# Designed miniproteins, single chains, continued (3), part 49

Each design is a single chain, and the fold is of that chain. pLDDT is the mean over its residues in the fold that is shown.

## One batch from the design tools (miniprotein)

Design m9794
Fold by ESMFold2-Fast:
Structure m9794 (fold): chain A 62 residues (1-62)
Amino acid sequence: SKEEHQKLLQAIAEALRAIGEIFDVELLLERGEISEEEAKKKIKEYEEKIKEALEEMKSIPS
């Protein structure tokens, strides 16, 4: 349905945003603009968001 399609697109978009945020954190770390400890915390937060989005995608029967 249109509603299921919209939910799928939303979950994909959320996963992609979280992946982008992880790469942004990695870039900040390489530039020395963020500490390794802060980078580790932020990456873990975005990894959890990706897991949530993947679980939501699994719940949509297509």
Scores: mean pLDDT 83

Design m9795
Fold by ESMFold2-Fast:
Structure m9795 (fold): chain A 81 residues (1-81)
Amino acid sequence: MEEEKKKKIIEEFKKKAEELLKEAEEAGLSEEQIELLRKTIEKNLKDIENAPTVEEAERIRDQSVAGLELALAVWKVLEEK
């Protein structure tokens, strides 16, 4: 049902966020960078939870994941410099 679909979207986002945090730690990002990622994840999670529809929750999840992946990729490059 739609309520179960929204819960699945939330759980998928949480799982992906944990994977990205682990990847960031393994890449040697600073504690400050990891904390910024966690704060961004918390905000995105609340936005998904507050989405009025499953479609909107899915859109926010996809945009949030893409944004986090891009930020991690950029920060990995910056840490090498």
Scores: mean pLDDT 81

Design m9797
Fold by ESMFold2-Fast:
Structure m9797 (fold): chain A 59 residues (1-59)
Amino acid sequence: MSLQEKISKLIGEILRLIGEELDLELELKRGKISKEEAEKRLEEIEKERKKLLEELKKL
């Protein structure tokens, strides 16, 4: 896999995580999910973010 393909994939995943975080904030504001569910999902997003940052550092 080329360096360009790796970078494009990482950018795509970062944008996806930003979208998920925004959607989660909107759902919480609208009362569609509980604070406990929001906290759990935010923890999962943060774990993925840390993983992506580690992959970026290796490039």
Scores: mean pLDDT 80

Design m9798
Fold by ESMFold2-Fast:
Structure m9798 (fold): chain A 117 residues (1-117)
Amino acid sequence: AVKLTESGGGTFPEGGSATLTSKVSGVDFSEYAVGWWRQAPGQDPVGVATISADGRAVGLDPAAQGRFTISVDHAKQTATLNMSDLRKEDTGVYYKVAISATGEGTYWGEGVPVTVV
């Protein structure tokens, strides 16, 4: 079975930094585009950061540009979101998503809560 294990959530000060990490097992995610999606209270999840399977194309939400970076380590099967200059609007549950090129294999993590105070 495919499993995404997420860590790094918690409560952080405004202007602080957080690092979210997801490990993948049960599938070689080097064949997948990966991203982080945020769900604010009462809202649908929205894309925050994405990286293509080959690592050459990165997409960031405009509000995250200059503050967040996304990276992948295929040897460790790990995707990381580094967040800096945190704002209260960054508060939400963050899900790692792995998306196959065909869209047939899409996997969501269980989510990590991030609260900015």
Scores: mean pLDDT 79

Design m9799
Fold by ESMFold2-Fast:
Structure m9799 (fold): chain A 56 residues (1-56)
Amino acid sequence: SATEAARRAVTLVREKGLTPEQAIAEVDKLSKDSDLGRTLARNMVRGAAEALEAEK
């Protein structure tokens, strides 16, 4: 699901230091949900990646 894909992508951002762009690409690869589900997942991943980048 999009939520599960977002959770995994957020983990990759935190543990592997992926950029927001890379994290969004991972959501696109893993999510098989509707466009709405993908949009939600992308927004969650983007927010998490931007927050992590701001902490550097």
Scores: mean pLDDT 69

Design m9800
Fold by ESMFold2-Fast:
Structure m9800 (fold): chain A 60 residues (1-60)
Amino acid sequence: MLEEAFERAKELAEELAAALGMTLESVELKSVTDEQAIFEVTLRNSAGARHVFLLPVPLP
């Protein structure tokens, strides 16, 4: 379940990075509830700036 949520978060983060023309740097689990896992995603743009945001992924 949690491993599946991580794989989904990584997939979504990679898709977002590609759509924005950025590079995926990291995906880290921050918290888990009964309904979702919350991941911290770090993207890097072409200028080297880092963008950090939280990505909630529904648990099956």
Scores: mean pLDDT 80

Design m9801
Fold by ESMFold2-Fast:
Structure m9801 (fold): chain A 64 residues (1-64)
Amino acid sequence: MIEEARKAYQEGKYDEAIKLLLEAVKNGEVTSPEDYRLGAEAAEKAGDWGTAVAFYALAVLSEK
């Protein structure tokens, strides 16, 4: 699912990228700071600043 989210982001389908990343989170597949940053950047491009801030916070919290 993460690779599908990356492809959607590269194609400019930011809402789809966010949907795929949220599905990956629900399935326990999102475990790296890079995956959370992808979600934050997609949310910024979509104009969803609340979701972007949430994903950036998750990225920082997942760094060790």
Scores: mean pLDDT 78

Design m9802
Fold by ESMFold2-Fast:
Structure m9802 (fold): chain A 65 residues (1-65)
Amino acid sequence: SGLEMIEEEKKYIEELRKKGKLSEEDAERILQILDELAEKIRAGTLTSEELHNALTEISKLLKES
């Protein structure tokens, strides 16, 4: 499910934080985005545009193109 994938991604972000591969600021921002996505999934209000924008921001913060 989407919620399960978000929880797995949150664990991945926490591991990157622990290993010093991601700044505290970037980790907090990504976790905030993931929490907002989870709330929209629970509410049934997530749009394709919101998902695309969230994934794009996460990719930029992770230094991914």
Scores: mean pLDDT 83

Design m9803
Fold by ESMFold2-Fast:
Structure m9803 (fold): chain A 91 residues (1-91)
Amino acid sequence: MLKVDESLSKEELIKRYEELLEEFNRLSEEVRKLAGPLSPEDQEKLKEAEENQKKLDEEIKNWSTSDLSKRVEALETLVELVKERIEELRK
């Protein structure tokens, strides 16, 4: 396993992380459209999570490059898993 992302600056890793979060959110919405709509209770929880993520974006500046690289790799793996689930739901 290569840690190519560790060669990036902290700013570049943060941007990559944000891009992956946007892609993950978009793909998760596709899964929900195929599997069924969110309950109102789940919508409220998602809004609270979004506020928490906004605060974390400011705190991420204090994370090490290694920690950011690991988080990016983990999020890339999650994106691939979500894509795989969409393919299964489509059959």
Scores: mean pLDDT 68

Design m9805
Fold by ESMFold2-Fast:
Order: structure tokens, then sequence, then C-alpha cells
Structure m9805 (fold): chain A 72 residues (1-72)
């Protein structure tokens, strides 16, 4: 859906800003679906809750999350 795609794009942008890179479109959609299930159903709500976005990314990626952290 257009709403899911907008949230997924927002997730990807927020994670990149936090230094979490290489998130695929499929991973961004999975993170967006988890956020929607948690009640974050709008782009504005997702932008207001960057900690929830990082938590959802950890839950979706598991051990792979560490591989996405930008090297210092």
Amino acid sequence: SAALEAIAATVKALLEKAGIVGITDAEARAIAERLIAEGLTTVAQVRANPDAVVRAAIQVLGERFRDRIKPA
C-alpha cells in the first residue's frame, strides 16, 4: 500500500541518519509492518519515535543488525 511504502521509506531514511546502512526495501517494509502493528501508522508518528524504529530494526534483523552499523 502507499501508506506502507511511505513508512518504509521513512524507516530507511531514519536508520541511515542513525548510522544504520544497507537496509533493503524488503527489510524496510518488514520494519514498517512491525511499527504499524505497534500503533505507529503514520509517517509523522514514525518520525517522532526514532527509538521505536531502531528497536523494530533490531527485532527484524536480529544478529544481522550489527552488520548494518556504519563502520567508524
Scores: mean pLDDT 84

Design m9806
Fold by ESMFold2-Fast:
Structure m9806 (fold): chain A 100 residues (1-100)
Amino acid sequence: MISDTDIAHALFVLAAAELVRRYPDLVLSDEQKARLWAIARETTARLSPETKAALAAVLEESIRNQASQDELLARMRAVIPEEVWEALLARFAEAVGLPA
């Protein structure tokens, strides 16, 4: 069963991966990781039930099919509303001292 915590963890990994892709020299401290985790949980709590259901389905299908991390992240990104994704990434960048 996919929980809100599972969705939050997946959003954390997805947004952190995109941030590292844009800033390859970025090293995250434990304090920065804790801030990013709080942001991922807050974002998950504010997601519409429809978006949560879509993300849960992607996670369940990816586990069932033993999908690669890259395939999982691409599928998740496709179901996240653009406004939500941009807001999440901006908050992540700000939390680690980078421009949004």
Scores: mean pLDDT 82

Design m9807
Fold by ESMFold2-Fast:
Structure m9807 (fold): chain A 56 residues (1-56)
Amino acid sequence: MSPEEAARYGENGGALGVARGGDPEKAAELGRKGSEAGMKGDSEKALEYGKQAASL
């Protein structure tokens, strides 16, 4: 997964968490962390944060 793709995955996870009625601040924070991890080349961390954001 490219850093840009991983960053987008984190952002989408945050948006999905908000859409599912989760805590929007926590979803946004996890999505941001996923995006940052992806941009640093840590696709595994980006996927983990995105998944956590989506599950809120």
Scores: mean pLDDT 71

Design m9808
Fold by ESMFold2-Fast:
Structure m9808 (fold): chain A 55 residues (1-55)
Amino acid sequence: MSRREAARRVEELTGVKIPDDASRREILGAVLEAIKKEPLSEEQLREIEEILLAM
């Protein structure tokens, strides 16, 4: 999975805006920030974990 595809999927799942040129660490940081602000469902968390592992 490309970083851009990962960023788009995370944005769709969390509603958090992620830049097109975001690094792997920036994408991970956005995910962690989103989880802290609003807890995600178990299904969303599983998908995010899969995305992060596939990067």
Scores: mean pLDDT 75

Design m9809
Fold by ESMFold2-Fast:
Structure m9809 (fold): chain A 92 residues (1-92)
Amino acid sequence: AEEYFNEGVEAAKKKDYEKAIEYYEKAIKIEETADIYFNLGYVYYKMGDYEKAKEYFEKAAKQGNEQAYEGLSVVYRKMGKYEEAEEYLKKA
């Protein structure tokens, strides 16, 4: 799992988001962690897939990743849902 997670991080750093998703999905099949879900949310956000970004940030937040609340705030703002964005920002 750690090897796939690290490969995903390197791909995301190079802005190869499709490859990053592939590695993170392989990592999650071995071990589900809040950090993998957070990084999937970030990558989908960078690709403009706000529904997928929201789904993965929700999963990350549920598993204790507090930074995911900032991710949710940004995604809701991009979707024009400013009241929800403000509530998530207050949780971050």
Scores: mean pLDDT 84

Design m9810
Fold by ESMFold2-Fast:
Structure m9810 (fold): chain A 67 residues (1-67)
Amino acid sequence: MEKIVLLTTEGEKAAQAALDAVRSKFPDAEITLIRVPNGEEARKLAEEIRREEPDVHVFLTGRETLS
C-alpha cells in the first residue's frame, strides 16, 4: 500500500480540495492530511517524514510552500 502525506498551509476548504486532487490521482493510496501554520514548518516536517519513512511520498501545497 502506497502512503502519501499531504502538508498544507491552506484553510480547511483549500486543504480538502488538495486532498481530493491527490486522492483522484492515487485512489488506492493511504493519504494523511496535515495542516501546518507556515511553509517553513511544512518543509521541516516534510524533511523529518522523508528521513524517518523513506517509502512515504510527501507533497507540499500552499502558495508559498512550493517555492
Scores: mean pLDDT 73

Design m9811
Fold by ESMFold2-Fast:
Structure m9811 (fold): chain A 70 residues (1-70)
Amino acid sequence: SKEEAGEGIDKGGTRAAIDGDTEATKYASLAGKYLNEGNEEKAKEYLEKALQASTSPAAKKALQEAIDNL
């Protein structure tokens, strides 16, 4: 369900923050907000921005999986 996807993205954003990419974390947090609002279009936009800003391979993988699950 969308609720499960939104919660998963919030956890993914927190993991990206642990990987040290401040800009990627900011975009991932915005994506999580839009998923919680049911706005998948904006969520995807911000997940793609987070992916572009990320420098960690682990964070990139998590963000790509989040995009693929939308």
Scores: mean pLDDT 69

Design m9812
Fold by ESMFold2-Fast:
Structure m9812 (fold): chain A 75 residues (1-75)
Amino acid sequence: MLSEKEKEVIKTVKEDTKKLLELAKKGELSAEELKKAAELAEGLAKKAKEAGKEELAKVLEEAAKKLREEAEKLE
């Protein structure tokens, strides 16, 4: 079962991802900035998997995928 702290981190990742996608759709965030955010999420997902935090890793991987897809639409 996830700890309360892990649940809070997962919620923050989901909320931050949604905010970044909304900013991108408004044209307030560039494709390059979204790609950097995706790269950070991908790196964190790898570290989460290494730490055995599979659910957090999955959420970070989904965040990275959504950020990359939005970046491709802006190019």
Scores: mean pLDDT 82

Design m9813
Fold by ESMFold2-Fast:
Structure m9813 (fold): chain A 56 residues (1-56)
Amino acid sequence: DIFGLTEKEKKILDFISQSPDRTVSIDELAERLGMSKDEVEEALKKLQEKGLYERP
């Protein structure tokens, strides 16, 4: 599902794919992308629903 992603969801997905081989925390994503932790959490939920992200 490349289509139907919001700008925030695309930013998070791209950042995760570019991250070093490690677990990325919500706090790190929020700080790096200038988003609130709640915004990151909601975007991650949407990415999980679309099968584009899976929590470790």
Scores: mean pLDDT 71

Design m9814
Fold by ESMFold2-Fast:
Structure m9814 (fold): chain A 57 residues (1-57)
Amino acid sequence: SAMEKEKIEKKIIEAAKLGLENNDLTTALVALHEAKKLGLERAEKEAQEAIKEIQSR
């Protein structure tokens, strides 16, 4: 359902943001992998930005 998809997408985005906050590249990469597997473009974009930011530090 659309609501369950939004809930999963929100959880993945939260995981990507936690990875960024904790400087945890592994958590951000896992979020990217899950977003790609589920075809969640917004979550994928957020995870990619988190990874880029972590790697630029």
Scores: mean pLDDT 84

Design m9815
Fold by ESMFold2-Fast:
Structure m9815 (fold): chain A 84 residues (1-84)
Amino acid sequence: VDEIIAALEKLKTEAVSSVQKKAIDEAIKLLKEDPESTIEAIINAANAMLRDTDVKFTRENLVELIEDPKYRPIVEAGILLALQ
């Protein structure tokens, strides 16, 4: 959980949109309050966006994919989708 929170804190500093920054802040807050449900929601939302690809988000690769600039837009959109 601490590794995921650290990756999201870094993602927040690199986010351009105030909407994205607010969503990342809310995700970090929810991760501190309910880590299991929040991680599952983010993974499910990201995977819904990748349904037609061989790439799958898992708990084990989540930090790596958050830190990869290639997948950053999918992570940001997945967070927004998970948080409504």
Scores: mean pLDDT 74

Design m9816
Fold by ESMFold2-Fast:
Structure m9816 (fold): chain A 95 residues (1-95)
Amino acid sequence: MELAEEAKRLAEEAREAAEAGKALEAARLAAEAGGLAAEAAEAGGDAELAKEAGELAAEAGTRAARLAEGKAAAYAAGAAIAGIGAAVQAELAAK
C-alpha cells in the first residue's frame, strides 16, 4: 500500500478515536498519519490523496487537542501542524 493510502487510513482511525473520546489514542494516530502524509507528499506520489490524508490528520489532531491535556495535547498539536504542511506541499506539487 502506498504511503498516502496508509496515511488516510490512519487519519480516519484517528478521527474515530477522537469521536469516541480516546484523546491520547487519537493524538498518536493523528501524529502518525500526519507524518506519513508528509512523506507521501515529499515522495511525489498521489498528490490529491496525500492532501486529503494531511487534511484528515489535521482535523483529527485538532479534535484530539480539544479533548486532551499535557502530552496528548502536544502530540495532537504536532499532528495538526504536520497534516497542514503535508496538505500544502501536496497541493503545490500537483500540476
Scores: mean pLDDT 71

Design m9817
Fold by ESMFold2-Fast:
Structure m9817 (fold): chain A 63 residues (1-63)
Amino acid sequence: AVGLVARVGRDYEARSPEELSLRKGDLVEILEEVDEEHVLARSLATGRVGLVPKSVLEAVGPA
């Protein structure tokens, strides 16, 4: 397995084209840590890639 899967803990609306809009309970694959507040992730529901605030994510485990 490559990457870490995280669960979205709350609904999040993208604030820019670089961000993902997410629903509570969605799963995302973490691709890269961008900074202290954001990861680059792929939504497993939509297949879209974008920035996600770490504060809306809960760790689930390895992908």
Scores: mean pLDDT 77

Design m9818
Fold by ESMFold2-Fast:
Structure m9818 (fold): chain A 92 residues (1-92)
Amino acid sequence: GTKAEEAARRAEEGVRKRGGEAEVEIEGEKLTVVIRNASPGAAVGAIGGAVEAELAGGKGKVTSRGDEVTLEVEGGDEEGIAAALEGVAGGG
């Protein structure tokens, strides 16, 4: 697997340990992470992921609707996508 695929697995595991569920989609330079039953820590992790994506030269966006938090990254290389996913895994 790629570094981004391994980071995606860790993000899913980290969210699950906090009582949520994460769905990760990687499409070239785009990343979408949807977190359901999100804790406040999951929201902080998603924001951290967006920051890491921006620091890597991409664009990060976080939205929340009730207990669902979505992280979207655009223009991310593999390193930037992996860093964003590591932010989600760590979660506040």
Scores: mean pLDDT 79

Design m9819
Fold by ESMFold2-Fast:
Structure m9819 (fold): chain A 60 residues (1-60)
Amino acid sequence: SMSLEETIKYLEEKIKELEELLAKETDPVVQKVIQAEIEKAREALEKAKETGELPDLSSL
């Protein structure tokens, strides 16, 4: 199992990777999918920082 600190780092790295993909993407349908994934990761990161509870990573 991942620690809270490891999970936070994982989500921060995931968001960075998705933002880089979004910047290079020209297909608006794919851009929408990437934006949704970024929003999910940011929400999970915010909850982890606010509550100290491990988020479910299975949907990311």
Scores: mean pLDDT 80

Design m9820
Fold by ESMFold2-Fast:
Structure m9820 (fold): chain A 76 residues (1-76)
Amino acid sequence: MPRVAIERLSEVSLLLMKISIAKLMGDEEERRRYLEEALRRAEEAIRVLEENPEAPKEEIEILREVAERLREELER
């Protein structure tokens, strides 16, 4: 079962929520910290999931898309 993929997506989703809250509160330092952590976790999750033959490609693609968007947000 691709439970690891779901757990990794949930971790990144929680960080995305924290980024949104920090942005709404105007806390740019906190927002940047969560962006860096989310990108690190997304890239690590992609690497780990690509090593697992049972990991669904759809979840990996979602993580890649999220990682790309996080990189764009960090490069100002």
Scores: mean pLDDT 76

Design m9821
Fold by ESMFold2-Fast:
Structure m9821 (fold): chain A 58 residues (1-58)
Amino acid sequence: MAGDLDGNGEITEEEARAIIKALSADGSGKVDLEKARRAFPGATEEQRALIEKLVEES
């Protein structure tokens, strides 16, 4: 893809949940925080808090 989008690492709660579900689909029922961070390397502080919360809830 040659187009530059917004360029922001903005994520929605839906996207965060989908990614966390994909990470937990490994079959362990657990999500690695490191994997979650790698999925959102440009995440903001607030986005990281959301990701951590969802990881802990999974």
Scores: mean pLDDT 64

Design m9822
Fold by ESMFold2-Fast:
Structure m9822 (fold): chain A 60 residues (1-60)
Amino acid sequence: MLTKVLPVKDVLKAIGLALRIIGDFPDAEVKIEGDNVVVTFPENPELEAYLDELKAELEK
């Protein structure tokens, strides 16, 4: 299992992101914890790449 943390301070944006991830990757578990979206999933290179790109975009 892999866990990725995405910093998202906007609650509505975090909810939209969580729903998007669950819709596209149903094997992922998504939780909103404070200012973060926490995604836990079995090793999936496609999802990992997607989350890494998303995290980079949020840091710009």
Scores: mean pLDDT 79

Design m9823
Fold by ESMFold2-Fast:
Structure m9823 (fold): chain A 58 residues (1-58)
Amino acid sequence: MLEEALKAVEAGDIRSAARAFAKASGLDEQLVLDYLSTLSPEEAKKLLREAIEELRKE
């Protein structure tokens, strides 16, 4: 659920947030994790939050 991903983002748990987001969006979990690992924790948190909000709008 997207709420689980958002809670993980707020807690700073980027890995759990990435997994929950990938599962909710139908994306490959490892690809999401690999991409986010190239970002700083702040950038990863911002990107995940924005992506979660986009999915929630649709």
Scores: mean pLDDT 77

Design m9824
Fold by ESMFold2-Fast:
Structure m9824 (fold): chain A 76 residues (1-76)
Amino acid sequence: SPLAELAIREAEEAETDEKAAESYELAGRLYQQAGDLRRAAESFERAGKLYEKLGKLEKAKEMYEQARALREQLGE
């Protein structure tokens, strides 16, 4: 998805870990809507790591749970 790829670019170029986390979370949702479950899982995993670094543990848990569910759908 071009929109998901743009969200990844915004995450990579983000000035802060918080903006990067939000952009990876958006990319995860956009890839999931596009049916790209692997890239969605990877994007949620990256968002989770950044939220964890920021001390936003509830958000990190949510991101990791979404990634896990997608990995299970992929047989991983």
Scores: mean pLDDT 90

Design m9825
Fold by ESMFold2-Fast:
Structure m9825 (fold): chain A 69 residues (1-69)
Amino acid sequence: APHLARGRQLEAEGKLEEAVKHYEQAIADDPTNALAHANLALVYAKLGEKEKAREHFQRARDLAEAGVE
């Protein structure tokens, strides 16, 4: 997914706000993308957005676990 890859690149460059935008677009394109939710949660945690980070970590976990039930 191009938005996921671009988000990772921006995060590595320390451009956290831009990384958020690309991870949000990845989720908009595929709401079941557990990796996009996990990466967005990590960026929110780095930005101090604790509640948003927790919500996206929960979604990432739920999506990953659904495939093993």
Scores: mean pLDDT 82

Design m9826
Fold by ESMFold2-Fast:
Structure m9826 (fold): chain A 67 residues (1-67)
Amino acid sequence: AETLAEALRELAAAAGVSEEAVERVAEIAKQDPSADFEIVGVLVAAGLSLEEAVAIVAEAYRRAKEA
């Protein structure tokens, strides 16, 4: 089963987010899987638009629910 942290790593890396930011969002998701606002903030700080960050988080949550 794919975890939220695994889905976030795959999607953020595919979007060109740095390895440091990818690991940060994975750490946040492991500690609090409901911290979607914090995860979006890290992705935006890493250079994604708000729309791109929200789309990545939504897709990661969808994958984690299906796993």
Scores: mean pLDDT 80

Design m9827
Fold by ESMFold2-Fast:
Structure m9827 (fold): chain A 55 residues (1-55)
Amino acid sequence: DAALLEELRLALEADDDAAVERLVERLKGRPHIPGLYTLLVEHGRGDLVPDLIQR
């Protein structure tokens, strides 16, 4: 959902690793959200991409 993606963007900009990890956990069921992978990679959190796909 767009709201979760916006929350993730804010957490990434704030360098709030705990919030990022919790939001990624909520997004595991929605790996097809447009821009999600790009957002994670742009903020140096490409390591979380497999967590969205691999459950």
Scores: mean pLDDT 72

Design m9828
Fold by ESMFold2-Fast:
Structure m9828 (fold): chain A 60 residues (1-60)
Amino acid sequence: ASASAKRDQATINYNGALNKAKEALEKGDEETAQKYIDESNKWKALRDKYEAELAARKAA
């Protein structure tokens, strides 16, 4: 898979985790919300890594 495809998948997973965290917070389930916040941070880091790789490729 390309870095672009991996970046896109990480973005989808990041947004999905944020939406689930928001839903859990609306229900008052702070424990579940924290799990999804942690998961979203993991996907954000992967997205940022692949975005940096794509930017470096464009600069070459």
Scores: mean pLDDT 82

Design m9829
Fold by ESMFold2-Fast:
Structure m9829 (fold): chain A 74 residues (1-74)
Amino acid sequence: DNLQRAQQRADQLVAKASVSGDLSDAERQQTLDLLLRAEQTGPGKGAQYRGDAALPTARLIKDDSHKQVEELRK
């Protein structure tokens, strides 16, 4: 189950980043690997293979968290 596996992995990485506020170097590499594979797979195959919703969601959550941190620094 590629969709379930990708979603579970992405969720774990995002959860860890949210709790600690810092993603380990290994976990960062894992996230990048998943995102790069998603980009290379393409639209239809990407959604079917790794769960397009899982990977973009993880990216959006991280980006939103970064913006919130910047606002708090202000």
Scores: mean pLDDT 50

Design m9830
Fold by ESMFold2-Fast:
Structure m9830 (fold): chain A 73 residues (1-73)
Amino acid sequence: SYTLTGKVVDTDGKPIKNAGVHVKGTDLGAVTDDNGNYTITITGNGDLVISAIGYETKTVNWNGQTTLNVTLK
């Protein structure tokens, strides 16, 4: 397994709190903190689904990076 960390921001670069970061097809997920930061454990190659109320859901492919920063709109 791997530990992935990152930040979820809006189009103005402001952190989004309580954004969901979920591994597609699994029950593995995390939620961003008040600074938009998240930490999640992931295994193998897969897709991450990032969602927050009022924003478009974004799917990002993961294949071994240790950091993933995401912008939602």
Scores: mean pLDDT 81

Design m9831
Fold by ESMFold2-Fast:
Structure m9831 (fold): chain A 75 residues (1-75)
Amino acid sequence: MLSEEEKEIIETVERDTEGVIELFKEGKLSEEEVREVIEMLRGLAKKAREAGKYAIAEKLEEAARRLEEELEKKE
C-alpha cells in the first residue's frame, strides 16, 4: 500500500497537471514552459522508478503524456 505521503504527492501531481493544462489553454503558459514541465515530470518519473515508487512514477509519466497531447492539439 502507498504511504499517506505518497498519496499526497500523487494527488498534488494530478491537481498541478490539471492547472497547467488550464493555464496553457487560456494562453497564460507558453509552449516552451509546458515543454519544461514535461521534461521535469519525466525526470522525476525516472527517479521515482529508480527508488521503487512505481505508482508515483506512473502518475508522473501520465501527467507528462497529457501535457504532450495538449501541445500536439495546439496548431
Scores: mean pLDDT 81

